# Ledger of designs, part 52: designed miniproteins, single chains, continued (2)

Each design is a single chain, and the fold is of that chain. pLDDT is the mean over its residues in the fold that is shown.

## One batch from the design tools (miniprotein)

Design m5784
Fold by ESMFold2-Fast:
Structure m5784 (fold): chain A 91 residues (1-91)
Amino acid sequence: MEKELVQRAVSLEVAASLILVAARFEVAQGRATRADLEAAIAAVEELLRELEEIKRKAEEAGASKEALETIEESIERVRRALEELRRLLAE
């Protein structure tokens, strides 16, 4: 259970990173629409909600400090991706 929660958290972090990389590429090419960036933001916000649920489940399951720290690091990285997407939208 603990290992599966950590692995899922890392997978969601990777998904958020790929969304950000794709959005940055489309913006650099002049192809990104406001709707595309809003969709990317909504997708990453959903990934963040799933990560918060994973953290809650890990805490309820009595996960190790190391596992909880890894999940929190994934949450922090996804939050940074969300901030960057919001910055791209503001431009």
Scores: mean pLDDT 87

Design m5785
Fold by ESMFold2-Fast:
Structure m5785 (fold): chain A 67 residues (1-67)
Amino acid sequence: GPAREAGLEAAYQKAKDSLDNFKKKAEAAGKKVTGEVEVKGDRVIATGTVDGDTYVVEYDASGNLAS
């Protein structure tokens, strides 16, 4: 319903803002960084890669860490 969709959109935006801030800090430190945020079903998945190491963070529809 609308509350759940709004929650997922808010979680996506929060994850994207956090990833963008992380990229900015990593680039300021001279590190190569890439990353993406996507919505899959009831979860928001943020994937980041810095200097060849990959990190994955999942959020639920309420914006809480899922794992």
Scores: mean pLDDT 75

Design m5786
Fold by ESMFold2-Fast:
Structure m5786 (fold): chain A 64 residues (1-64)
Amino acid sequence: MKSEASGKATDMLEAGESKEKVIEKLVKEGVPKKTAEEIVNKSEKAVKLKKAGVPLEEIAKILS
């Protein structure tokens, strides 16, 4: 799936990892730094929406 890295970033952010650490981990796994930053920014938005009680399906539509 094209969004595998996005799911991983979201899980790490929910676990309490900092944005810096999540970006570093994605870059270490072969994701380009700019792409990792974009993924982490989207994932941070997803985590905030999830914590605000927005349904998963609606989060997916907002981030599309």
Scores: mean pLDDT 75

Design m5787
Fold by ESMFold2-Fast:
Structure m5787 (fold): chain A 58 residues (1-58)
Amino acid sequence: VLTPEQRERLKEIQKRLGLPVDGVSDERFVNLQRGLGLPADGVADQEELDAIEEAISQ
């Protein structure tokens, strides 16, 4: 389960990628991980969110 801080970070990532902004770490999060070449394990830890932000880099 996402912390409030992690949920806000995920919403920001979703907004930047043009995805629906709902902060949900389910199927959409897994699809995001796969699209970025990350392991599609559905885990939204601090390290995972940092990796996603680096992958979208801009």
Scores: mean pLDDT 70

Design m5788
Fold by ESMFold2-Fast:
Structure m5788 (fold): chain A 83 residues (1-83)
Amino acid sequence: MTKESFEKKLEEELKKIIDEVKKLVAEGKLQEAIDLLNKGIAKYDRLKALAQAVGATWLIPLIDEYKKKLKDLLAEVKKKAAE
């Protein structure tokens, strides 16, 4: 798999998670949205560990950026759940 192909796959996976979370939030399924976000963050944590183990250090900043986007969205959904 090429570098560009892998980056595109990660971006598409992130977009699918965000789109599904937004759908769950719109349906009032806030706990399901939180659970999905936690699973997504855990997946990127494992991917970061794998990238470090195989020396794919060029992936780490991208993974960290995507994890931050999911964590920021998680904080927003939790705030809505508390309202």
Scores: mean pLDDT 82

Design m5789
Fold by ESMFold2-Fast:
Structure m5789 (fold): chain A 65 residues (1-65)
Amino acid sequence: SLGETFLKALQLYEEFKKRGVTAEEMIELAKKAGLDNAAKRMEELYKQGKEDQAISVAALALAES
């Protein structure tokens, strides 16, 4: 369900923040993993200074996998 996916994404986001993962690191990993749509969205948010939102996109993409 969408609710289950969002809960998983939130949990992953909290883990990334606790670990000090950067948006730049997550963008590089997304590109290497072939997650082109996620990487594109993350880069756009990063360019806008929305680093936390970029990390949340990575968390959502992983929760959907």
Scores: mean pLDDT 82

Design m5790
Fold by ESMFold2-Fast:
Structure m5790 (fold): chain A 77 residues (1-77)
Amino acid sequence: MEARIKELEEQARKAGREERLALADEIAKLGAETGKTEETMKRIDEILRPDRYELAGEIYNLSREEVEKIIAETRAL
């Protein structure tokens, strides 16, 4: 099991964004089956981190005004 998860992690690091999401989903399923959900979720977070930063940029572009309001409110706290 662990060897399979490590293999999927290695593939995910070399894969494109869409393929990496599919591999992360497969890793999550294996983690659930083995009772290692928490450990598996941490691994998924690591391999998806670059994609999340890119996606955050896209989300900010979709709603720049709302993002600016949230940032201003957070700084005012």
Scores: mean pLDDT 67

Design m5791
Fold by ESMFold2-Fast:
Structure m5791 (fold): chain A 69 residues (1-69)
Amino acid sequence: SARDLLQQAMDLSQQGVDYYNQGDLDKAISLFSQAVDYASQAQSLGDPNAPLVLDGSRENLRRIERERS
């Protein structure tokens, strides 16, 4: 369901934050990329909260990729 996909995206985003705080940028990037995929799927299924999670995960992904460079 859309809600299950959104929950997966939120869980992956939280794991991404945790790995970022530990300094594991590669793992954080991987987790936020997965969160973007799941949130995008939830948005396609009409979850009204998916756009916020999608935008947040995309922004975190872009910031970490720039920091790593």
Scores: mean pLDDT 88

Design m5792
Fold by ESMFold2-Fast:
Structure m5792 (fold): chain A 71 residues (1-71)
Amino acid sequence: VEELTEEAAELLEKQGKKVSAEVVRKIGAALVAAGKEDVATEALKKAIELIKQGKVDEAITYLSDAAGKAL
């Protein structure tokens, strides 16, 4: 989960989306702290796919929705 969180955050930072990168790191840390690593892994993989497509807002919305359902 930590590796996927950092991959997503680094992709966002490379696109100049530093605030979005911070949000991703916070969501990843919250899911790990809650013991929801399986949910985090699935959500982060989908978010990374969206980030690579330039769909940053969709990626953040997807992660936030997944975190809200898991927490």
Scores: mean pLDDT 79

Design m5793
Fold by ESMFold2-Fast:
Structure m5793 (fold): chain A 68 residues (1-68)
Amino acid sequence: MTIEELRELVRKLSEEHEKNPNLRGVVIAEYDENNNLVGVKVYKVEGDTQEDLKKLVEEFEKLLEELK
């Protein structure tokens, strides 16, 4: 994935948030020692409840564990 593709993903998430203000997302980008983008993971959730936030946090922690 290129930096252009990552920017496009962020732009799409921003557009989705404009259509649904309760949409939240996490994007994790992995770079190598030469600053090349080698991996990206995206998780998004719709809602503004404590339950939705909890699910987002759980998925974020899962993604971080996979990157170790």
Scores: mean pLDDT 64

Design m5794
Fold by ESMFold2-Fast:
Structure m5794 (fold): chain A 75 residues (1-75)
Amino acid sequence: EELYKKILDIIKNSKEENAEEVRQKIFDLLIEAGYVTKEQIEKAIEKLGGKEVMRLAYLAIAKGLSPEEIQKLFE
């Protein structure tokens, strides 16, 4: 709930920010919260691209998936 609100606030304010900076902030929050590791995000970006990885992370958090389920999506 709290993490989802923080991510929404970042995106709501992102109209005036660089897309790359917004993407990095979202990934850092997911890593800090223990949902994914930096290595898992890097591998997923390499395979799927940063835009698609961000979309999947967004959907996973919105649906209330567990950290283990989110980690599987990024493997």
Scores: mean pLDDT 68

Design m5795
Fold by ESMFold2-Fast:
Structure m5795 (fold): chain A 80 residues (1-80)
Amino acid sequence: LSDLEIEVLKVIAKHNPEGATEEEIAKELNISRSTVRRAIDRLEEKGLVVREKVPGTDEYRYRLTPAGLKALIKASAEKR
């Protein structure tokens, strides 16, 4: 995982149980939504996050999978 992917996973974990939107992640990390989108797309391809549609909008909310939580814990240990 890249450092950006790890930081995105941390923000999503912080927003459990509902998860985090792309906009919430972008605001917390102070980065562009397009940068978040690229990281999320890679994490979703790896099966580390899942998306669900936010009712009444064209936006998605992202949550960690069990694999995503395991990957985040491992990445956090590797930084020490």
Scores: mean pLDDT 79

Design m5796
Fold by ESMFold2-Fast:
Structure m5796 (fold): chain A 79 residues (1-79)
Amino acid sequence: KEVIVEVVAKTIESTVAIAIRFIGLGIETGRMESLSVSGNTVTARFRLGENEEEDLKRIRDLLEELKPVMESSKITLLP
């Protein structure tokens, strides 16, 4: 099971900062399958572990921290 997280940044500088934060989460969890940046959009793919809710909570907590620098965010669960 995977989750796709898309964040649209307010600025190009914010896009870099957001990407760095996702890299940090990927290193900490070991669950990030990919990270891509296109324009102001950062897209991260994470594999969900046995504790899906804990993994999703960590992602949601990061998105809450990023609210001041993001225009929008979207989480998509894949089967």
Scores: mean pLDDT 82

Design m5797
Fold by ESMFold2-Fast:
Structure m5797 (fold): chain A 100 residues (1-100)
Amino acid sequence: MAERMRELMREMLRTIEENWEATREVLKELGLESLLETLERVRAEGRRMLEAGEAPTKEQVLRMLTAAGLAEAAKYLKEGKPDEVIRELEKEMKKKAEEI
């Protein structure tokens, strides 16, 4: 239903908003200011659409989903958590230990 899609868009926008400062800092540090401008445009469009009560298109949902995913990734990078890298290394070492 259209209302379910609007609720999903609200959740994605909330994720972007909550992680916006981290996203901005990470992208600036990486020199990806053009990507930051694109994400700001997506954020503004999502907000406008929700305020207007418009039913989101599939393309708009995909753009918001991508932006939300990038915002979560930026938060993780900003927090400097190498645990995912360590977990992958542990997994590969365990696999090598059992290679025979």
Scores: mean pLDDT 70

Design m5798
Fold by ESMFold2-Fast:
Structure m5798 (fold): chain A 71 residues (1-71)
Amino acid sequence: KEEAIKRIAELLESYGLEGEKLARGTVELAELMGADVAAQFLKRELIEMGVPEEVAEEIAKEVREILLEAE
C-alpha cells in the first residue's frame, strides 16, 4: 500500500503536481473498487486540476499498472 502511494505520488510530482494526498485517495479507492475505477477517478481529478486530457490519460494508464502490481 505505502509503496504504491509513494510511486504514484512520485509520478504526479514528476509532472509538477502535489501528489501525496491524491495518490493516497487513488490507492484507497483501488482497494475498495479496483484499479480500473481508481484510474478513471484519477484521470477525472487531473483534468479538473487543469492537466491536459491526453496527459491525464497517460498518467492514469501508468497508475493503473502500479495498482495492478501492488496486488
Scores: mean pLDDT 80

Design m5799
Fold by ESMFold2-Fast:
Structure m5799 (fold): chain A 65 residues (1-65)
Amino acid sequence: SEDQALVEAFEKRLRELGYEVVSVSAEDGTIHVRLRVSTVQFSAAALEGVAFGIETGKSVVVERV
């Protein structure tokens, strides 16, 4: 599905950027991302989520765990 392809693409992007990805999933048109990162790293990762949302037209929620 479109959402599954976007989940896989964003998870790959975040891992290639060096972030520890706990999960990426799609539900009701929103991409939910959970990362195990420092507070400083989280700021950069949150901006990646904003960029992906602009590129895809999807809502992206990035959470630090």
Scores: mean pLDDT 86

Design m5800
Fold by ESMFold2-Fast:
Structure m5800 (fold): chain A 82 residues (1-82)
Amino acid sequence: SAEEILASMKELYDWTKENIEELSLLQVQVLYLSIAGDAFVLERMAKKNPDDEEIQKAAAEGKKILKEFEELYKEYEKKYKQ
């Protein structure tokens, strides 16, 4: 379900934030691709179900998580690009 995808995204994002200092750049890139993929699936579900409030909410929250992850990734790349 959309809520299950969103829950997985939240769990993965929180885990990444907690462990970011121990992760390689490649590991963070793989995690980013997973979050981006889930956000894309939620966006597609939202387009298919425009009147489903739960799916619309999940897609909006997923998009927010992706944006927050992108900012985290940019900061990580600049700091650990050495």
Scores: mean pLDDT 82

Design m5801
Fold by ESMFold2-Fast:
Structure m5801 (fold): chain A 80 residues (1-80)
Amino acid sequence: SEIDEKIIKMLEELKKRVAADPTLPPELQARVIELLDKMIEAIKNKDYEKAREYLVELGDLLTPEQRERLQALWDEVMDK
């Protein structure tokens, strides 16, 4: 679907922004990117329940400050 393709492109862009963010520790960048890759794969397979599970796992791994930073990066992707 066109919506799935758009979401995948936005998640790919988020991965690039996470990898380029010097304020995020490298180990955290790697873990976030891994979960974003798993979400992208789940969406490609139309497994939206699994994609949501990975999103919840991502939220659970982050501190409040790290969640705010990831949200800011996501907002930058949305504001293209």
Scores: mean pLDDT 85

Design m5802
Fold by ESMFold2-Fast:
Structure m5802 (fold): chain A 88 residues (1-88)
Amino acid sequence: SEGEKYLLKGQVLLAQGKYDEAIKNFEKALEIFEKGGNPFFIVVTYAMLAYAYYKKGDKEKALEWLEKVRELSPVFADEVAKYLGLEI
């Protein structure tokens, strides 16, 4: 799907250290998934945005996106927070 293509492109850019470009692709993926009403892809994209902002060094934005993950899936948010080395 188009949303999944943006999500994958964002992940590749993130792996390359291109954090701002990764964020833009995750934001495009999020717009598509929100219109499609798919909670699974929405929460995964929130987690990718949290991770990208964390890698960029923007901990405040990372925590904002992590809170959006927590609103949809507290269990997944706890796993993401642990992976990023953030206290729950």
Scores: mean pLDDT 86

Design m5803
Fold by ESMFold2-Fast:
Structure m5803 (fold): chain A 85 residues (1-85)
Amino acid sequence: SEARRQARLRQVQDLQSQADSLEKQAQSLLEQADKYLERSQEALKKGDKDEAFRLVGKAGRYYVKASELRDQAESLRTQAQQILK
C-alpha cells in the first residue's frame, strides 16, 4: 500500500530528525567539555590544581552525557534502517 509506504517514510524521517537533534546536543556538550578541559589546563599552568581537578570533573560529566546522546542517536538511526528494509 502506498499509504503504508508513506507512513514508513515519515517514521524514518522522524527517527532521523530525532537522531540529528541528539547528535547536535551531544556536539554542544562535547564543545563545552573541551572548554572546561582548556580551562583546567590554564588552571594547572597557574598552579591551581584544585580548580583544575574540579573542571576535569565537570568536563567528564559532559562527555558522559554526550556519549549517552550519541548512543541514543545511533539506536534511532539503526531503527530507521530496519524500517527501510
Scores: mean pLDDT 90

Design m5804
Fold by ESMFold2-Fast:
Structure m5804 (fold): chain A 92 residues (1-92)
Amino acid sequence: MEALDRLAEKLGLSPEVRERLRGWAAQATPEDREILKREAELGNEYARDVLKASEALQKGDIDKAVEIIREAAEKYGVPIEDLLRGVVLATA
């Protein structure tokens, strides 16, 4: 949870969004990460980038996780919150 809180702070997220991230983390299952791994193997670049951000977060490399999330949000034209849901579910 501390790594996730630091990630949210560096991304400038509101307290309401941080609370949603905690909720998603509590609901995460091993199957969520396995689904993302399978999608990445099938050539889904979004799933691959989500897994890369999750790996950086698991290693405590918050700056790298922020960089990957910001780049992916711009690349796919999606809100940062949508990427964070995937990253949180993958990080379990």
Scores: mean pLDDT 79

Design m5805
Fold by ESMFold2-Fast:
Structure m5805 (fold): chain A 77 residues (1-77)
Amino acid sequence: EAELEAARANLLASVKAIQAGDVDTAIKNLEKAREAAASVPEAVEYLQKAIDALKQGNTKEALENISKAATVLEQAL
């Protein structure tokens, strides 16, 4: 479960970065969360959608997908 805990930690760090307006740091933390969540394909899919949304400047869509990824990760823990 160390990988899934790392995924959750990086996901929380990405939310904090988004709230601070640091999109580059948020994307980096979401990429780390995606790598750590590799055993949970559904979470990986939502994390990829969140990364894509941030790259397009769509913060609302990114946060929605982060929320979905968090729910899936909590169910896997």
Scores: mean pLDDT 84

Design m5806
Fold by ESMFold2-Fast:
Structure m5806 (fold): chain A 81 residues (1-81)
Amino acid sequence: DDDVQQGMQLYFQGNYQQSIRYYQRAISQNPTSTGYTNLGQSYNQSGNYQQSISYYQQSLSLDPNNSFAQSNLQQSQQQLS
């Protein structure tokens, strides 16, 4: 979807605040494990580790086998330890 593609482009440009906005729109329309992982990554890169942890956990609640969300969750948790 266009919101996911725009979010990805903004993420790779380092514009995490706008990336979050587009990923939030995508999730509100269609919540997916990958969508929550993308949102978690954007919050992590913006330094908001509590929000990134929350979204990785939501990603894993939809797909417990999402290895990318599992790995990134542990990394974000280490930032708070």
Scores: mean pLDDT 86

Design m5807
Fold by ESMFold2-Fast:
Structure m5807 (fold): chain A 88 residues (1-88)
Amino acid sequence: SLRDAAIALANSAPRVGLADVRALLAELGLDVDAAVAAARGRAKDTPGTKKMYGIDLSKEVDEVVLGLLLLEDIREGIELIERGVAKL
C-alpha cells in the first residue's frame, strides 16, 4: 500500500545517503528545507490529501507524511539534482 511504502521510504531515507544529497543541493543554493516545510504544511491544510491517500496526513506521524511526499516529489528531486549538476 502507499502507506506501507511511505513508511518504508521514510525509515530508509536517512540511511541511504539522503543527508549527502541534501547537503549537495544546499551547496548549489537550493532551499530544500523550505520546499519540504511547504509540502508538509500543504498536507496538513489540504483535505484532498486524506481523500487521495485514504489517511489523514494532518494526524499521521511525520515519517509517514514525509514518505508520502517523497513518493510524489522524488522524481522532481531527481530532476532538480540532474539540472543542478548540469549547471556545474
Scores: mean pLDDT 53

Design m5808
Fold by ESMFold2-Fast:
Structure m5808 (fold): chain A 76 residues (1-76)
Amino acid sequence: SRLEELRRRYREAAERAAAIAERYEAGKASVEELIAALEEVAAILKEALKEQGREDLIPALDAQLAADKAALEAEA
């Protein structure tokens, strides 16, 4: 199903984001690379929320992503 596909994509994207975050902490990845990874995770999660009829949670997810991006850019 689409939801099973989105769960798989989310898991894969989250694992990539975690690896990039670890590399970023080690000075081996850029802030832009980390932000792009977080945006990919958020995009998949938004599609999953839409499939589950939970569009009500999207504004909170968007706000959290914006806050995380701003925090990372401030540290760069």
Scores: mean pLDDT 86

Design m5809
Fold by ESMFold2-Fast:
Structure m5809 (fold): chain A 95 residues (1-95)
Amino acid sequence: DAVVERARARTDAAEAAAAPENRPAVRTAREMVVAAARAGLPAADVDAAVDALEAAVRAGASGEEIVDRVGAVLARAHAEAGAPRIAALRAEAAA
């Protein structure tokens, strides 16, 4: 899936750019984005979530802030699409 592959590549680059203590949070956010893409979220909404992740990393946001910012973008997109709530995506990413 080109959308999933692009999201993984962009978030892998973001993980490398993140402070070492924040890399686990970037991996969690990546799996949330990948789960949303696999659940059929439109490519534009997936790209918006990755943009939020990259912006948070560039801003030096904490791991909690990175996950929360990405989660907020995905929750809004899922509400619009009628897809599962962000709590379910977080559970999938943690498993």
Scores: mean pLDDT 80

Design m5810
Fold by ESMFold2-Fast:
Structure m5810 (fold): chain A 119 residues (1-119)
Amino acid sequence: SKEEGLKKAIDELIELIKKDPEKAKKLLEKVKEALKENNLDSVVEKIIFLKEVLKDVELTPEINTKLYELQKMLGLPETVENMLLVLLAVVGYALAKGLFEVDEWTPLLEKLKEAAESV
């Protein structure tokens, strides 16, 4: 399921932070670059984008708990901006690992996948 793919992506990113925190930081930097290059600057635009990408995904209590753990391990403040950044990184990683599929490819989704593949 899409939910199982996202859970696995989060677990693998948690392990990446434990083994190589510099690669995790590099992933976040590349995700930020992809967002800037695709003019996705506002919180509202990021929410709309994620709502469309994750429309068939139920964010279960298990997924929400894992996302919170991942955000804490990255040392990021609990802001909406950082929550969206973490979700975008998870999506990119899941796409790069074949753990998540999309029916509709956009330039931003391709760049998020490339960002994750580069680390």
Scores: mean pLDDT 83

Design m5811
Fold by ESMFold2-Fast:
Structure m5811 (fold): chain A 86 residues (1-86)
Amino acid sequence: AKEELEKIEKELKELLEEAKKQAEYFVAQGNRQNAILILRQYKGLIESYATNQINKETDPEVQKKIEELLKKVLEEIDAKIAAIKA
């Protein structure tokens, strides 16, 4: 259902923003290694959450949309990791 998708999208965005906030905190302290570590940890949490939602879903169209949302969120985390490494 559209309502369930909106809930999942909101949760994924909230996890992404928290990951970015925590990483920026460590970067501000000069600790780039911990910033990368926290982004990796949130990546695992986000993947776990999305996989659990996909496994509970019976509609393949909704599963596909969750997979697309997950891919976008993971790409943003990977881009942030790459930017910190540069």
Scores: mean pLDDT 86

Design m5812
Fold by ESMFold2-Fast:
Structure m5812 (fold): chain A 82 residues (1-82)
Amino acid sequence: MSREEAQAALAEARAEYLAVDVELGMLLIRRGVLLVALRRSSGAEAQQLQAEIAALDARIAALDARVAALQARVAALEAQLG
C-alpha cells in the first residue's frame, strides 16, 4: 500500500480502537453495578442478574479480542510507516 493509504488505515484503526475501548469501559462499569446488585439479591432475581452478568462477560470477551486485534493492526501499520 502507499504511505497515504497506510496513514488513512492507521487513522481508521486508531479511531475504531478508541470507540471499542470506550464501549469496553462502559460495559465494565455496568458489570460492576450488576455485581453490587447481585450481592443484595436472592432467588430468582439473583439468577436473572447472574444471567445478565454472563451475557455482559461474553460481550466483554469479544470486545477484548477486538481491542487486541486492533492494537496489533495499529502496531503493524506504525512499523510499516517507519
Scores: mean pLDDT 87

Design m5813
Fold by ESMFold2-Fast:
Structure m5813 (fold): chain A 61 residues (1-61)
Amino acid sequence: SLEELREKYNELSEEEQKKVEEVERQVLADYFAAQAAGRAVSPEELTARATAAIEETLRKL
């Protein structure tokens, strides 16, 4: 799964890689916003959200 995602990412153009990076940045920003608001988000939940968002982005490319 992670290996397959890495291989797919490496096959992407620079523009497509930037889209994946933007999605990762958004997930991380949402995580920090949740923490600042006192909502508990576990590292496992963060990883699951990041993975799902990246897979969704790769599927649309």
Scores: mean pLDDT 76

Design m5814
Fold by ESMFold2-Fast:
Structure m5814 (fold): chain A 75 residues (1-75)
Amino acid sequence: FLEELREEVYKKGIELGKKLAKESLEKAKEEAQKVQKQADELRELGDRYNSPHARWVAQLLYLYAKGIKEGAEEV
């Protein structure tokens, strides 16, 4: 179940990246960077408060950002 969730999040990232890149590659890159910044922030909070939940959510956001970036590069 968790592996399927990770794959689905990455796939959704790719779909969004492709959609955004059709309008503007710069917008797609900016969205990917924004999501990665959010992931970095949650990862830092997870480390600071020793929260496995925050670290897990950060990992999902990193996969989503990776998907957006790679999806944009396919266009």
Scores: mean pLDDT 83

Design m5815
Fold by ESMFold2-Fast:
Structure m5815 (fold): chain A 84 residues (1-84)
Amino acid sequence: DKKKKQEEIEKAKEEERKAISEMLDAYGDSGGSMIKAAVLRDSPDSEKARKLALENEEKGKKTIEEAEKKMKEYREKIKELEEE
C-alpha cells in the first residue's frame, strides 16, 4: 500500500527532526557542562572541585554521544524506507 509506506516515511522524517532538535539541545547542555568543568578546574583548592570538573566534562561527552547515536538511527530508518 503506497499510502501506508508514505505515512511511514513522513513519520520517520518527523522523528529525525525531533532527533536533530534533541541533538542541538544536547550540544547546549554539553557546552554548559564543559564551561562548569573549566571553572571548577581553575578553582584554587580541593580534590572535590577537580572531581566535579571531571564529572561535568564526562556528562557533556555522554550527552552528545547519545544524541548523535539517536540521530544516526533515524537517518538510517529514513534511508531504508526511501530506498524501498
Scores: mean pLDDT 69

Design m5816
Fold by ESMFold2-Fast:
Structure m5816 (fold): chain A 83 residues (1-83)
Amino acid sequence: MEAEIAAALEAMLARLKALPREELERRLALTRELAAAATDPRERELLELYARLLEAILAGDDAAAEAARAELVALAVEEARKE
């Protein structure tokens, strides 16, 4: 489970890094709007982490992008454990 979640998020990071800058900026703006509108604290945390990932990619900060990905993996693993 954890390994599969990690692999999926690693693939997502690679795909996001391949997107044009304008698409990343548009996605970041939408993610921030969704985070601000989120009423569920867990959904808000997920959206905030995704926004941090997009910000790191736009900044070319690979270390920050990996840190955000790792936090997303941890959050996804916690949710999987509830099942």
Scores: mean pLDDT 80

Design m5817
Fold by ESMFold2-Fast:
Structure m5817 (fold): chain A 97 residues (1-97)
Amino acid sequence: SSIEKKLKEIEEKKEELIKLVEELAERWIKLTPDEEKQKRIQELTKRLIEAIEKGDLEKVKEVMKELAKITGDEDLMESLLKEVEKLLKEEEELKKK
């Protein structure tokens, strides 16, 4: 069905976003000399990936706000949040039909 095809496209976009988040996390860790902050970035990145996989938009917002504070990449984080929010809202609408 058209719904099944759209859900598969959303799943593929989630996988692409997760890969981007993993790449961004590696960059942030390399730029962060403080070991405690490095561990926090790793922990928050894991929580963000889990929230994206589960479609938990409120948890995504919470984790991304914390990552923005630690990394200082507020503009990048805001742009990424808009993409994730759009994707998760589309998924929720399709699953509730």
Scores: mean pLDDT 83

Design m5818
Fold by ESMFold2-Fast:
Structure m5818 (fold): chain A 77 residues (1-77)
Amino acid sequence: MSPVEREIAEYTERLTALTLQYEAETDEAKKAELIAQIAELEREFARRLRALGLSTEEILALLAEVSARVKAQVAAA
């Protein structure tokens, strides 16, 4: 697996787990904490991809692709 493919796989797994926790959570304060964790995970992923030499356009495309994939997986769960 390439470094980029590994980062995408790890990000997708972590984002899916946090999104499933968010959908199952009923406590408003914990929901806010999960949203903050998702936002930080996205920033960390973007930083790691930039360190691997990806352009802003490539990073934005991957963020959109992963977001769509996670949304589909969560809707199927």
Scores: mean pLDDT 86

